# Designs tried in a protein design run: designed miniproteins, single chains. Part 57

Each design is a single chain, and the fold is of that chain. pLDDT is the mean over its residues in the fold that is shown.

## One batch from the design tools (miniprotein)

Design m1965
Fold by ESMFold2-Fast:
Structure m1965 (fold): chain A 80 residues (1-80)
Amino acid sequence: GAALVALARALAVAGGVVYKVGKELLKSDDREELLRGIGYVLDGIGLGFEGVLLARKALALGAATEEEIEELARLGGLKL
């Protein structure tokens, strides 16, 4: 039953990593690296939202407790 919570957590963590890589690329003086950094920031945000949607689905299916979802939200920097 914890599969949706595990997937939501993985997406939140992955989104945070992609976002961090994007933010580092935004410090570049290279236009192509800057554009790539913008793409990674947007992709990281998108993965974070997918994590939130899956966390809400896990709650609705009774596959997670509210406390587990709150921990996931905190790890991903997301609010539910």
Scores: mean pLDDT 67

Design m1966
Fold by ESMFold2-Fast:
Structure m1966 (fold): chain A 100 residues (1-100)
Amino acid sequence: DREKGQAELDELLEEARRRLEAWLRETGRLEEWRGLPSMAQEAAVAVLARYLLEGREEEGLERAWQTAHAWDQLFKELGIKDEDVSDVAEATRKIRELLR
């Protein structure tokens, strides 16, 4: 069922974001996280979601944070600012164009 599968994925991504942001608040990183590009945040959330499915939340939290910084660093090296993108789809398009 596509509708059920999409709803379950959306719930998983929302839960991953909630857990990541709670962990970042506990570790004093929440304000730094809020300043990251939307694409970096969405990439980190997707990574944590994968680790949650595998029952590896603790590893997933650290890996998600590393992923967010890797994308932030890439954006800085390419001169892409969060203000230059309206959403994740636009950020993804710009990255694809630059990595061709």
Scores: mean pLDDT 75

Design m1967
Fold by ESMFold2-Fast:
Structure m1967 (fold): chain A 100 residues (1-100)
Amino acid sequence: SSRRLTLAETWLIVAGGEVFYIERILERAKKLNAPEELIKKIEKLLEEAKALLERAKELLAELKKNPDDEKVFKELRELTLEIGKLALEVEKLMQEFNKS
């Protein structure tokens, strides 16, 4: 449905912003001379978030071909929620560093 497409596009925009946020946190960690272990952890979470975002983009393209595909719609939502969880994990890692 058109409503499903609008929701999916909105979720993808939010997820894209969350990936961008992780990239900015990584740059901040490097500027603050954060420990190499912390930088590597954030880099791995960013790589995972980028891979999930690319898969979500593929699912959105499939959903545009068949807007009533409930399985594709649900999988796209799950991927965008997982990206949000990765952004929160990166934020938590930086909060633990910020006062050490």
Scores: mean pLDDT 89

Design m1968
Fold by ESMFold2-Fast:
Formats: structure tokens, sequence, C-alpha cells
Structure m1968 (fold): chain A 107 residues (1-107)
């Protein structure tokens, strides 16, 4: 569709992956295993909701990074990424809330 939007998403994904890899190196093996399972659960939830895989991965990394650094999931940032990916705002807000609930329940 739009090459510039896809390029921006890829740049965000690469940045998020780099930040998460640094963060992951400071986690215990048990915490890393839980995060890997949670990442996959969030990614599947988003893809099943019609979110492109690159966006779903970017959101999953961003949510986990923010939770580990600040103890909270950035629903507003997640909602904005979903809306930019073509998800209606109301649905995007509901998905962002569900992502937050998944992370909070497992941590």
Amino acid sequence: MEEEKRARIRELLEQAKKLYDILKSSLTPEQQAKDDELFEEIRKLLVEAGVPEEVAETIAYTALIQYHLYGKVPENVITELLVEAGVPEDKAREIAKKVRELIEKHH
C-alpha cells in the first residue's frame, strides 16, 4: 500500500528489537522464557485481529520494553500504532487494553 508507512514500521520494529535484546540480556532465564511466551501470545492476538505481522511484532516489543522499564503498558502508543496500521480507533483502544491486561496478568 504505502511504502513510506511500511518503511517507518520496519524502522520502528528494528529499533524495538534492538532495545528489547539489550533489555532481555538483563532478565533471568525464567523471565526471558515468560516474555518469549507472552510476546508470541500478543503477536498472535494482534495478527488474528487483522494487524500486519510487522506492526504486531513492533507493538509486542514496545509493550514489553515499556513494562520492564516503567512498570506500565503504553496503551496510547499501542492505539496510535494500530490506527496507523488501519485499525479503527475504537477497536484499536480495545486491543491495546487487552495487550495491557495480558502483560499485567503474566508479570
Scores: mean pLDDT 80

Design m1969
Fold by ESMFold2-Fast:
Structure m1969 (fold): chain A 92 residues (1-92)
Amino acid sequence: KKEVEERIKKNKEAITKYLEDLSKQYIDEAKALGLPESVIEKIKELFEKYKKQINDAIEKLKDDPVALREAIKKIMNEFQEELEKFWEEAKK
């Protein structure tokens, strides 16, 4: 139904904005801590990688809302784990 399609579009926009805002926060914090440009580039690469995975999941699973929700949840969990591990290593 149209309501499901609109909800998916709204969720995609919200997820994209969330990732962009979070990326900016991490980059700003890295700059404030005086971390090297290589760390900033890796943060950008990590966010682009997961944004692409989310967009790919939405395109492939648009007709299966349950599978789409599970795929996004898995991607977001993997992203959070990789980001936290990278950030802990980068601050040393």
Scores: mean pLDDT 78

Design m1970
Fold by ESMFold2-Fast:
Structure m1970 (fold): chain A 104 residues (1-104)
Amino acid sequence: SETDRMSGIMQMDSAIGYLRRNDYDLTIDYSDQAIRLGTRGMGPNSPVVGMSLYIRGQAYLNQGNNDLAIDDFTRSVDIFSTNMDNPGSVKMLNEAQENIEKLK
């Protein structure tokens, strides 16, 4: 729904804000909500879901939860690879791929 789409975007924006402040538990919580709402509002392969997975992956990486970070980065790469029309998506794809390689 449009409400789920808008809520997903707002939760994603909150997750970005908390990540920038190094509040990793809040980053994960808001990213979880953004993934759920974005999936319902725009589908599981939407840019909001991809972005939220990338943000959550960074929080997991900073907490030392490498397996969860790899899973999130891998899924975000898959989503961004289908949405390469945006220069921001290309940058995030490259950063997510680099993080995966460092964790292998």
Scores: mean pLDDT 83

Design m1971
Fold by ESMFold2-Fast:
Structure m1971 (fold): chain A 67 residues (1-67)
Amino acid sequence: MKAQAYSAAGILVIAGVIEKSEETVLKAMELMRENDVSAEEMQKLIDFIKEKMSEEVAEKASKYIKK
């Protein structure tokens, strides 16, 4: 379950970054949070968003990480 959620969300993050869709990226982060994907794995995708899309979207995405 967690691994499948991460894989699906990862594809959505990549698609959202390519299309520059903040909505798609944040929806992927929400799905990972709801499926208890680890903070470490979510952080890897946030780093990708920051590098390839924007720092602002990465900051919004970081709010989805469970503490």
Scores: mean pLDDT 77

Design m1972
Fold by ESMFold2-Fast:
Structure m1972 (fold): chain A 71 residues (1-71)
Amino acid sequence: MDELIKRIEEETDKVLAELQKALDAVKNKLPPRTPAERVAQRLGLTPQQLQQLMEDIKKSKEKWIEWIEKN
């Protein structure tokens, strides 16, 4: 079970890191450099929308880990 939890954490952290880069780029009006940054800019995502997406991902991770720990 620890391996599954670790995998969920690693994949979630990777996605959150890319979203954090997109958030920083949007906040600072920087040119997009990564695919995630380009998508965020093209869709006109606001810093608030990116923060909400990151929160939703964190909550999903918490639910998955809780389920694994209980089962």
Scores: mean pLDDT 75

Design m1973
Fold by ESMFold2-Fast:
Structure m1973 (fold): chain A 92 residues (1-92)
Amino acid sequence: SLAEEARKALEELLERAKKMSEEEIEKILKLLKEEKMEELVKRIEEAKTEEEKAEAIVDALLKLYELGKIKEVASEEEIKKLEIIAEAIRSV
């Protein structure tokens, strides 16, 4: 059940990332730069497809969640989804 919940949470976050405004993406990029996460910044900026960009954004949100910085760029609902994904990753 945790794996199923994590898969659904991931799918919903990927869909959300595709719908993010330029301003929302710029806020994420600013935080990544402040945390010196140059590789994730590059992945988002150089993404060639919407799918690649969405995956990079979700990876960035997961990393910001681990760093305790997620509250600056994500809603409480999005944070709960990130928590489920992080728990599933740790459970294996």
Scores: mean pLDDT 85

Design m1974
Fold by ESMFold2-Fast:
Structure m1974 (fold): chain A 61 residues (1-61)
Amino acid sequence: MKNPSEQELREIAKRLGISVATVKELVKLINEGKLETLDSDTERMWRAFDVSSLLGGIKND
């Protein structure tokens, strides 16, 4: 399984507003094939956060 780069992990952490350590732990669970520990709601939240954070980042003050 391909691990995301450290730069990608930092970007995800910033977009979701969580720590890089939390992102690394979630990626580890996915890479270990423990997708069954992720409910469909959790997976949908990750996608929703990605889109919402991207839109929020485009906002100008």
Scores: mean pLDDT 58

Design m1975
Fold by ESMFold2-Fast:
Structure m1975 (fold): chain A 67 residues (1-67)
Amino acid sequence: KEEILKIVEEVLNDPSAAEGEKNAAKASKLVINKDYEGLAELFRERGYDVTAEELKEKDKELEEKEK
């Protein structure tokens, strides 16, 4: 988890990284930090009506399968 976060931060700070890669890294960082409010806002800005609670519930379901 922390290793992935470090890679994400390296991509965000890399001036050679494509916009798509930076956006993916930003979304990954929000998921890793369990910042569902930030992730929901990012989705709503793109026109999707999602809530932090919906994203949190889905992530919890996926986490339980990996235990």
Scores: mean pLDDT 66

Design m1976
Fold by ESMFold2-Fast:
Order: C-alpha cells, then sequence, then structure tokens
Structure m1976 (fold): chain A 78 residues (1-78)
C-alpha cells in the first residue's frame, strides 16, 4: 500500500532523528532502517495495520518511546 510505504518512511526518519542525537550518522541510519524492516515484517504478518503505524508515528513524534514500545508489545501478544 502506498499509504503504508509513506508511513514507514516517516517513521524511519523520526527514528533516525532521535538516534542521530546520541550516535554517529551511519549507526543512526542503520538503526532506523532495521526499525522500518521490523515494522514491515509485522505488517506483512498481519500483526500491525495502517492505523497502528499512524498511532506509532504520532507517539514517536511526541518522543513517547515507552508508549510506542507498549503498542507493539500489545499487538504481538493479541
Amino acid sequence: SPAIEELLEQIEEVVYEHYSKTVDEKTARRIAALFRETLQSLIDEGVLNEEDLKQLLELLRKQDWDAATQLILEKLKG
């Protein structure tokens, strides 16, 4: 889905921006890419949907990493 691809790109950029404050650019880009790859796999498995990605993006933009992690864990369990 083009909408899912766009959300994954936005999430990758937010993750990169967060880690670029504490690690080198190459490492921050690699972390962001791995995060995107993991979310893509969870979408492909039907664990996450487009609405979950929208919620994750909003939480990550607010820097609420604990809530973002909890959302993923809740979806993995149910």
Scores: mean pLDDT 88

Design m1977
Fold by ESMFold2-Fast:
Structure m1977 (fold): chain A 107 residues (1-107)
Amino acid sequence: MEKEKKRKEAEELIAEGEEALKEGKYDEAIKKYTEAAKLYLEVDDLEGMRRAALLAEVAKLMKEGKYEEALELLEKAIEFYKSIEDEKGVKLAEELRKLVEEEKKKS
């Protein structure tokens, strides 16, 4: 199905973006996450779209060295995902928070 193909493509883009983010390739990560968010939106996966959009926004803040702003955004995201019972969103935001804290320590 076309929707299944777009969802798989979005999931692959998230994985590629995560690898780019870990390598400090922020522009590549932002591009991959933005493309994934668009694909999730096209298949009406609003939860996937929101998670991909969060990843892109955090990557932008990391590129700018705005680690405190990224951590504040992630704290709010964790509270939001808990309120809507999005366990994947909670785990994603908690993992991303650890990555941001690690990069802040290297600065």
Scores: mean pLDDT 85

Design m1978
Fold by ESMFold2-Fast:
Formats: sequence, C-alpha cells, structure tokens
Structure m1978 (fold): chain A 78 residues (1-78)
Amino acid sequence: AANQARLLLAGKLINEAQSALNEISSDLSPEEHAKLQQQLDEAQTLFDNGSPDAASQAQAVLEEISVQDLKVAVNRVT
C-alpha cells in the first residue's frame, strides 16, 4: 500500500516520457529515437517488477529527452 504511490508516480513519469519522445520523434534521427525508446522500455521493465528505481530511471529518460528537444530547437534556428 505505502509503495503504491511511488509506482503510480513512476507510471506517470513513464507516460510523460513516452509522450515527450513522440512529440520530438519527427526531429530525431532513427538511431537517437531507438536509444531513447530502449531506455524508456527499461524504465517500464523496472516499473513492472515493482522496482524502487523505476521513478528515477523514468526521470533520467525525461531529462535526456529534454536535452534532445533543446538540441532540435537550436538546430532548427541555426
């Protein structure tokens, strides 16, 4: 019961990361997209196993997606 809130937050972070990845997918190379999707799949596996690391892994993927989004924005105006 007490850990249910952490798993719920991890699930929300995974969904947010998937949505963010989908938003920038057209501006990513196929290789970059595949790597980010693999990292997100790893976060999902941790979540499915009830790992306390699921939220941290999902957060790290979100941060990497944010970095890629910034690079895309810079390249588009350069």
Scores: mean pLDDT 78

Design m1979
Fold by ESMFold2-Fast:
Structure m1979 (fold): chain A 64 residues (1-64)
Amino acid sequence: SILDEIMALGQEAARAIKAGDLAKARELLARLEEIRNSLPEGSAERNFAAYVIRELRRAIEAAE
């Protein structure tokens, strides 16, 4: 499902951040942003993608 894809990408991005691979984390974040923008506004899936994106952005900023 799209939720499983969002979760998998978010987990991979979180692992990249923990490993110090911020370039990979940013690439995965960009893919999540594309997925978010492709989903209907107000959908649960889009809201979940937006939540994951916000958490990853905070983690990347904290790692810089």
Scores: mean pLDDT 88

Design m1980
Fold by ESMFold2-Fast:
Order: structure tokens, then C-alpha cells, then sequence
Structure m1980 (fold): chain A 75 residues (1-75)
């Protein structure tokens, strides 16, 4: 769906490591929003410590809210 595509694009645009992005998407598709949020936050913290450029906190929170909405609709 267009909603899943938008979430995928936001996650990829966040410059998250492939493993982190994959983990977030897998948890979200399983409806485990809490797990998806935790993986995303851990990945962001690791990227910040490594000096890697990442999406803004606002963009990440928007993507996570979109994931939460999608997960609720699929549950």
C-alpha cells in the first residue's frame, strides 16, 4: 500500500543501518509497534554516537506514529 511505501521511504531516508531498518519494518508488519519503536530508538542512538547523519527526531517520530496507525488498522 502507499502507506507502507511512505513508512519504508522514511525509514530508508533516516540513514539507519540496514539491520536496524529491517528490524523496524519486520516488527511493524508483525503489529509489534513497541518493539519497532525500541529498535528504531536504539538504532538512532547508535548512529548519533557514531557521528552518522540521521533523520531529525521529528521525522522519526512522525514515521513511528504512521507505523503505529498502520499496525492498529492491520490488527
Amino acid sequence: SSEIRAVLEKVLDSNMAAGTASGVLRAALAGDVERAREIARTGVEFAKKSGQAIASDDELEEALREVERLARELA
Scores: mean pLDDT 60

Design m1981
Fold by ESMFold2-Fast:
Structure m1981 (fold): chain A 56 residues (1-56)
Amino acid sequence: ISDELAEAMAKLVSALSGVEVSAEQVREAARPLGGRAVEKDSLRGVAQALRALGLP
């Protein structure tokens, strides 16, 4: 996961769940829960990373 994508994901997760999440936490959460690669702005990648953080 790119730094910029992880940061955007963190903001989305924070906004949707009301919980502050950092970009590093997004990256770490995504790795062990599937090792999925979220390279760039990908709707599927975004959805997978959100799912890795336990958000639908």
Scores: mean pLDDT 60

Design m1982
Fold by ESMFold2-Fast:
Structure m1982 (fold): chain A 130 residues (1-130)
Amino acid sequence: SLEEDRAIIQEVLAQPFTPNKALEALGFEKITSVEELEALLSTGKPVVLALIDEQGNVVLVEVFDPSKESVDTFLRQLAALLSSPLKGKVHGLYAKVADSVEEALALMREIIEKLGVPNLAGRERLLELK
């Protein structure tokens, strides 16, 4: 259910972790509640999300594109990632709203290149969605 998905996300967001100052320098904000996340996803603009481990290292970078999926679909898939393939690996979330999909993809590439993010399978591969 959407309430169960929200609860899973909120449990992760309540965890302590080391801040990622490089993401903060890129204009990313630490997300502290599921309501804050939903507000960003509901702007009608693309959102870049960085999932962080306890040490502040980026585990996964994702782009939410409001033209391709609903907020509810994104939250369901995020909760699924946090419950299964990334369980215990993610302690925090940073997000930044982009003005375009091109800007969002450029931000994602910059994070992967500059912050030493491991080879990313992406949501579709990690959830076996294709």
Scores: mean pLDDT 82

Design m1983
Fold by ESMFold2-Fast:
Structure m1983 (fold): chain A 101 residues (1-101)
Amino acid sequence: SLSKRLQEMIEQAERHLREAVRARLAGDEETSRRHADRAMGLVREALLIIQDETGLSTDELVNYLNQVVDEIQRALDAGTDEAVQEATEKIRKIFEDMLSK
């Protein structure tokens, strides 16, 4: 299972991703970009924490980062709360996979 810290980071990233989607639908591209950047920052921090705990190589880290970036981009492109929930669950599973190594 994910640590409390990692779970809280995922919850914060989900919240920012929801706000990014809402802002984009409202035509507020600047606010959308700010929230998307914050969500991405939280996820990058979480990946670095997991790398430190597991000893994953830089190449493996980059591969997981690309998977997470793809999930965030899909949620933003879909523009729905459902897509944000799906992306958040997939990111959680990616982090669990990393921790199982």
Scores: mean pLDDT 87

Design m1984
Fold by ESMFold2-Fast:
Structure m1984 (fold): chain A 73 residues (1-73)
Amino acid sequence: SALLEEAERLLERARRDIALGRQLLAQGKVTQGIGYILRGIGDAFTAKLLAEKEKDDPRAQELIKEAEELLGG
């Protein structure tokens, strides 16, 4: 599914950006760090919405769980 492929791409970017953002915050680069974290949160939220459109697919349920872990952690 094109929606699930897009959701997966957004989650991969979200994971990388949130990790990078946290590292930048630890280095005192507050503006850059916050920017990456906010982009990652937005991508995770969008990925969850896309995956929820195909919630009967087991892959969609895995993507929703990953998005919720990124948004809730």
Scores: mean pLDDT 87

Design m1985
Fold by ESMFold2-Fast:
Structure m1985 (fold): chain A 78 residues (1-78)
Amino acid sequence: SQDFQDELEAGVLEIEAAVLSVIVRSKKLTPDEAQEILKRLDELEEKAKTLSNPQARERVLAAIKEARDLVEKKLAEL
């Protein structure tokens, strides 16, 4: 079903955002590394916007926002 496909896609996007959050927490970022992570988060956000299920979309966007906030905090510490 389309709902199941949306949940699978949402799950993959959430995992990708979570992996980026782990990377941000695990090391000191260079400005270039921070920009690469932000670019990947922008790409994930565009994919999340294509999800038809509002709850799945909101969940993924929240995970992306958490990762983005972490990058911004790391950049402020540079």
Scores: mean pLDDT 86

Design m1986
Fold by ESMFold2-Fast:
Structure m1986 (fold): chain A 57 residues (1-57)
Amino acid sequence: GGEAARAATEAGGGGEAAAGGMASLDGKNPQYARLAAEAGRRGDAEATAAYAEKGGG
C-alpha cells in the first residue's frame, strides 16, 4: 500500500533519527559511511538513508 508512504514522510526529520542512523557506521564502504554521517550532522535524513543503502549496510 502506498498510503503508508505518507507516514514515512513524517518520520523523516522527526526527533533525533540521526542519532540512531549516523551512529551506525557499519558499512562495507567507509566512504558512504562518512557521507551518511556528514549528512546526518546536517539533519538530512534522505541523504543519510541514501548513503547508508549504497554502502550496503
Scores: mean pLDDT 60

Design m1987
Fold by ESMFold2-Fast:
Order: C-alpha cells, then structure tokens, then sequence
Structure m1987 (fold): chain A 88 residues (1-88)
C-alpha cells in the first residue's frame, strides 16, 4: 500500500510540475512562481489542486493552453482521489 501511495503522489506532483511549466511557457511566470509557493505550503493534495485551479483561473491563456491546463487539473484530481481510496 505505501509504495502505491508514494507512486500516486509522485504522479500527482508530476502533473503539478507540468502545469507550472506550461504557465511559465505561456508567459505567466509570476503566477507559476506564486503557485509553486502555495504548493510548498499546502498540506493536502486537495489544497494543491485548489491552488492549481486558482492559478489557471487568474492566468491570461490562449484557449489551447487553458484546455491543456484544465486537463492537467482533472488528471491531478483523479490521482488525489485514487490516493485517498488506497489510504482507506
């Protein structure tokens, strides 16, 4: 169980890191930095998803960039839910 939990958390963090990279690439470096700071202070995966969602909402993005980031949020939410099920 612990190895599976760790793997899900690593996959989850990978989605967040990809989101930060996409925000930076979109010229939203200030929001990417703010997201990194918020993620370092968040105590749960749910709080991290919320921080990610807020950063995307505030970002000035093309429709294509927004779709990519929203997909990453959905994938991160699924991973957080799977981790919670394994922890039960």
Amino acid sequence: KQKEIDELEQQFLGKLEEGIRLLSKAGQSALAYELMVRLSKAKSLEEKVEAFREAVERADLSPEQREQLEKLIEEAEKLAKEKKKVEE
Scores: mean pLDDT 82

Design m1988
Fold by ESMFold2-Fast:
Structure m1988 (fold): chain A 62 residues (1-62)
Amino acid sequence: AEIDRLEKRVLEKYKDNPEAQKEIRDLAAQARALEPTDPVKASNLAVAGALRAIGIALDKEL
């Protein structure tokens, strides 16, 4: 649920930034695969994915 929420928000916010969208999708997929065995590490990966996507988007504006 939290991983899905972060992925959806980043995709909606950066719909015109395919590089940022790819980064969040890749890390969210890894986080979902890990969630059944380690939900804390899965959440941390999803947050890292969101932060990386934001960084990519900000870098392109500069």
Scores: mean pLDDT 75

Design m1989
Fold by ESMFold2-Fast:
Structure m1989 (fold): chain A 69 residues (1-69)
Amino acid sequence: SMMDKLKEKLAELEKKLGDLTKEYIAEMQRLKAEGAPVDERVAFIKEMSEKLVPLSLELARLRRELEEG
């Protein structure tokens, strides 16, 4: 069904977002522990934000679609 496909896509995006967020936190902790320069840490934050924001927006859209269906 269309709802089953939406649930499957939602689960895939939740997993991707969760995995990426976990990697992001671990890498930020590593960079801080290793004394990485501020500009390098800022560049990493920007890169991860550019990846996380689209996934978060798509997740919100799918959740709304499931609630409306």
Scores: mean pLDDT 84

Design m1990
Fold by ESMFold2-Fast:
Structure m1990 (fold): chain A 100 residues (1-100)
Amino acid sequence: EAEEARRAGRLGLEAADGIATSTDLNAIIGNAIAAAGAAWKLAEIAKNSKDPEARKAAIEALKAIAEKLKEVAETSTNPLARRLAALLAKAVEKLLEEAL
């Protein structure tokens, strides 16, 4: 589970970067869906895992993803990327609050 949390965290961060760097609408939406999926998986691990290292890894990954999404929401020149990143950042922060 700790390895699964680390992998999901990496994929979520890569997806958040993809929202910022993609110029194609389908790629922006695809990266937003991928980031959301990674966050939900990490929230599940953070809440339900009996492995303390897996829970810790999931919580740290959720924090990193939320921070990256906030950065994208503030710095992206694409209005869709900004809106999606802002919505996802709020969702990830709520998931993190529930996991703590």
Scores: mean pLDDT 82

Design m1991
Fold by ESMFold2-Fast:
Structure m1991 (fold): chain A 83 residues (1-83)
Amino acid sequence: MKEEIVKEYEKTIIELLKKAAKAGKKLDEEDVAKVKKAIRLISILEKVSIKEVVERLKKKLPDEYARKLLEEIGKEIEKEIKE
């Protein structure tokens, strides 16, 4: 059950990043929020760091631009978590 939820979140992140990369654009604010939420949920469910989730997902992305977008989003999440 948890593994299926993680796969759905990974699929959402990958599809949104591929869409943005294909368009040569940054993600819109709504899509950034969806990606951030999905990354945080994967981190919680698997008990791994945000950085580890980002690095694992980067290996599944063939596009350098998509990987760069993911790295930027991951850094934003890390800054937001520090309370």
Scores: mean pLDDT 80

Design m1992
Fold by ESMFold2-Fast:
Structure m1992 (fold): chain A 77 residues (1-77)
Amino acid sequence: GEPMNLDLEEARKRAEEALAAAIKERGIDEVVADAVASLAPDRAARLAAAAKAGPEAAREELIAIIMETVERARAAL
């Protein structure tokens, strides 16, 4: 197996669990609004477009943005 502290599968699982917990506590609309307010304009626009397509699309786009950030951090190591 790959011996990495920043394992992409583990990072994805943690991101999915944290996002699921946030959605359960606050709802998808509130989670999306907070993310849009904190993201760069291009990513905020992507997330807003996904949210208009539906809650599943918004969830997948949030995970994609988180994983892009994780992969960038991993590449910098």
Scores: mean pLDDT 76

Design m1993
Fold by ESMFold2-Fast:
Structure m1993 (fold): chain A 93 residues (1-93)
Amino acid sequence: MEEERRVEEALREEAERYPDEVTLEELRERYEFMKKVNEIVTPIAEYIKKNQDEELREKVNELLRKLHEALKNKDEKKVEELLEELKKLAEEV
């Protein structure tokens, strides 16, 4: 909310510095996407802390790592698949 406004200002400055490669809209989409990922991961993280489930922690970390790689590669299909897998894990906890 207030933090989001500050981040949006920083994203706007970054887009101005790299206009050829990255647009403000692309940076906003990435930020909003990561915000949604955090919302999904939060209940899983709480479950891991409460139950000390190291196997689930490793699985979530691997999915997040793959998600970052898919974002770098602009692989929209892979990003969507990984996001659905994270949502499914959140429903199980």
Scores: mean pLDDT 71

Design m1994
Fold by ESMFold2-Fast:
Structure m1994 (fold): chain A 69 residues (1-69)
Amino acid sequence: STLDEINELFLELARLAARAEEEGRHELAAYVREKLNEADIYVSKSKDLKEALEYVKEVLREVRERLEA
């Protein structure tokens, strides 16, 4: 379901934050946690789950791009 896909993306974001923390990249871990929190708030207020899914996918893309910098 769309909710299951959103939950999988949130789990991936949480794992990326934990990995950044373990690597001593504390500023990056904080950034990922903030993006996860923003996405969670957006999804909780969304009336369109497919639109919410696309939003979370974009957040994950932005986070991954910053991790590679």
Scores: mean pLDDT 86

Design m1995
Fold by ESMFold2-Fast:
Structure m1995 (fold): chain A 79 residues (1-79)
Amino acid sequence: MKVTIRGFGDKGLKELREAVAAGATEVTIIDDLTAGLEEGRALGLSEEEQREAARLALEQIRAALEARGIKVTVVIEAE
């Protein structure tokens, strides 16, 4: 089963969990790295620092899913 998830916020994480639970073998994650920008700004982080943190989080999720035998494709929508 192949599933595409747009956005890596709460909605995207919920959709990812549901897809994995349903037996997804291939997942495409499309993200613009904007998740948490408002939170990061409140903490004094630059937009670049927050986008890098989001990118690293996506790579960690990808690695974890691939370790479970799920093929993951990550597509970053840059500004």
Scores: mean pLDDT 75

Design m1996
Fold by ESMFold2-Fast:
Formats: sequence, C-alpha cells, structure tokens
Structure m1996 (fold): chain A 93 residues (1-93)
Amino acid sequence: MEDEELLREIRDARDEFMAALEAGDVEAAKAALAARMEALKRLLERHPHFAPFALEQEERGFDILIEKYSANPEIVAALEAARAELRAFVASL
C-alpha cells in the first residue's frame, strides 16, 4: 500500500511538473520537481537494492529534459540540482 502511494505521488508530481513546464510556470515546476524527489527518496529508502537501477533510469530522464529545456537556464539549473541531489542520496544508501 505505501509503495503504491509513493508511486502515485511520483507520477502525480511528474504530471504537475510537465504541466507547469507547458504553462511556463518555473516556480510551480521547481515545487513539483522537489515533491517528486522527496517521494522518490522515500521509495528508495524502502527498497535500497533498487536504488542503482532507479538512478540509471532517472539520469536518462534528466539528460533528456536538460537537452529539451536547454533554452531555459532556471529549469536546467533545477534539473542539474535535482540530479546531483539524487546521486548524493543514492551514494549515501
């Protein structure tokens, strides 16, 4: 049940992030990205053996988004910060 709730939080935060980007709402996009990161970190703490695989998948997602939104320095900075935070978190598990 809790894992299903965390997966739902991750999906909902991703949808909010994409909607905020489409609307040009940088602050809403940052908030959604942070919410998704916290839910993801909680999921990985419950399943640390999946953390390396999750990190590989997430890094691919960050690379795609950074390239797609390369013209928006605030979005790129937020994505780079989130990627660094996830790397540090996984390394601490």
Scores: mean pLDDT 85

Design m1997
Fold by ESMFold2-Fast:
Structure m1997 (fold): chain A 80 residues (1-80)
Amino acid sequence: MVTIEAEVEGKKLVAEGKTGAEAARNLGIEAEKAGLEKMGYLLRGAGDSLEASGASAEKGGKAVAEGLKSYGAENASYKV
C-alpha cells in the first residue's frame, strides 16, 4: 500500500492505493472534494503517467510528493 499526504492551501489531503498511480488518482479525488480542481487534475495526470511508466510504489510515491511540493503544496510526503 502507498499512502500520500499533502497540505495544500491550508487543507490536508490523504489518500492511499496499491500502487503510486492509484494513490495519486485517489489523492486527486480528495483534492477535487476540497475544491482544489487544478491540483486534482495534476494528480490524475500524474497517476496516468506512473501507470504508463510502470514505476515502482516507492519511486511513484516519491515522484508525486516532489511534484506536489513543486506545484505549491506546503508539505507532501509518502509512505510505502
Scores: mean pLDDT 80

Design m1998
Fold by ESMFold2-Fast:
Structure m1998 (fold): chain A 60 residues (1-60)
Amino acid sequence: MYVLSPEEVAELRKRMAEVQDLIAEQGPEAGLAAVDKLVEEYPHLERLRRIREVLRRQLG
């Protein structure tokens, strides 16, 4: 398992809450775009890639 600092964990929780809010307001396509940006910023986090795949499956 990867090890994140408490600050990185707090930031990720905030960013993920923003993605969930975006999905609720604008739908899964907007959420996918936001998750793509998070994957670019945190490429070492497999969890974000899995969330992206789930959103792609919901759209396709």
Scores: mean pLDDT 77

Design m1999
Fold by ESMFold2-Fast:
Structure m1999 (fold): chain A 83 residues (1-83)
Amino acid sequence: SELQREAELAIEHLERLIAWVEEHLADHPYAPEILEVLRRLRELYRELAASTDPARQQELLERIRELEEELVKLGQKMAEELA
C-alpha cells in the first residue's frame, strides 16, 4: 500500500522530469542517455506499483537503485560540462 503510493509519486516526478529534459536539454549530448534511464526508471516504478509479490518488489527495488546511481553519474558528468 505505502510502497505502491511511493511508486505512483515517483512516476509523476519522473514524467515531469522527462518533459523538462525534452524541453530544455534536447540538444545536450547526454540528453538521450538521461532520457533512456528516466524512461526505464518510470517503467520499473510502474511494475513496482502493480506488484504484490515481495520477491518481485525486492528485484525491482534493486534494479531501480542501480538506475538511480547511473542517473546520478550522468547528472554529475553533465554538470561538469556546463561549468
Scores: mean pLDDT 84

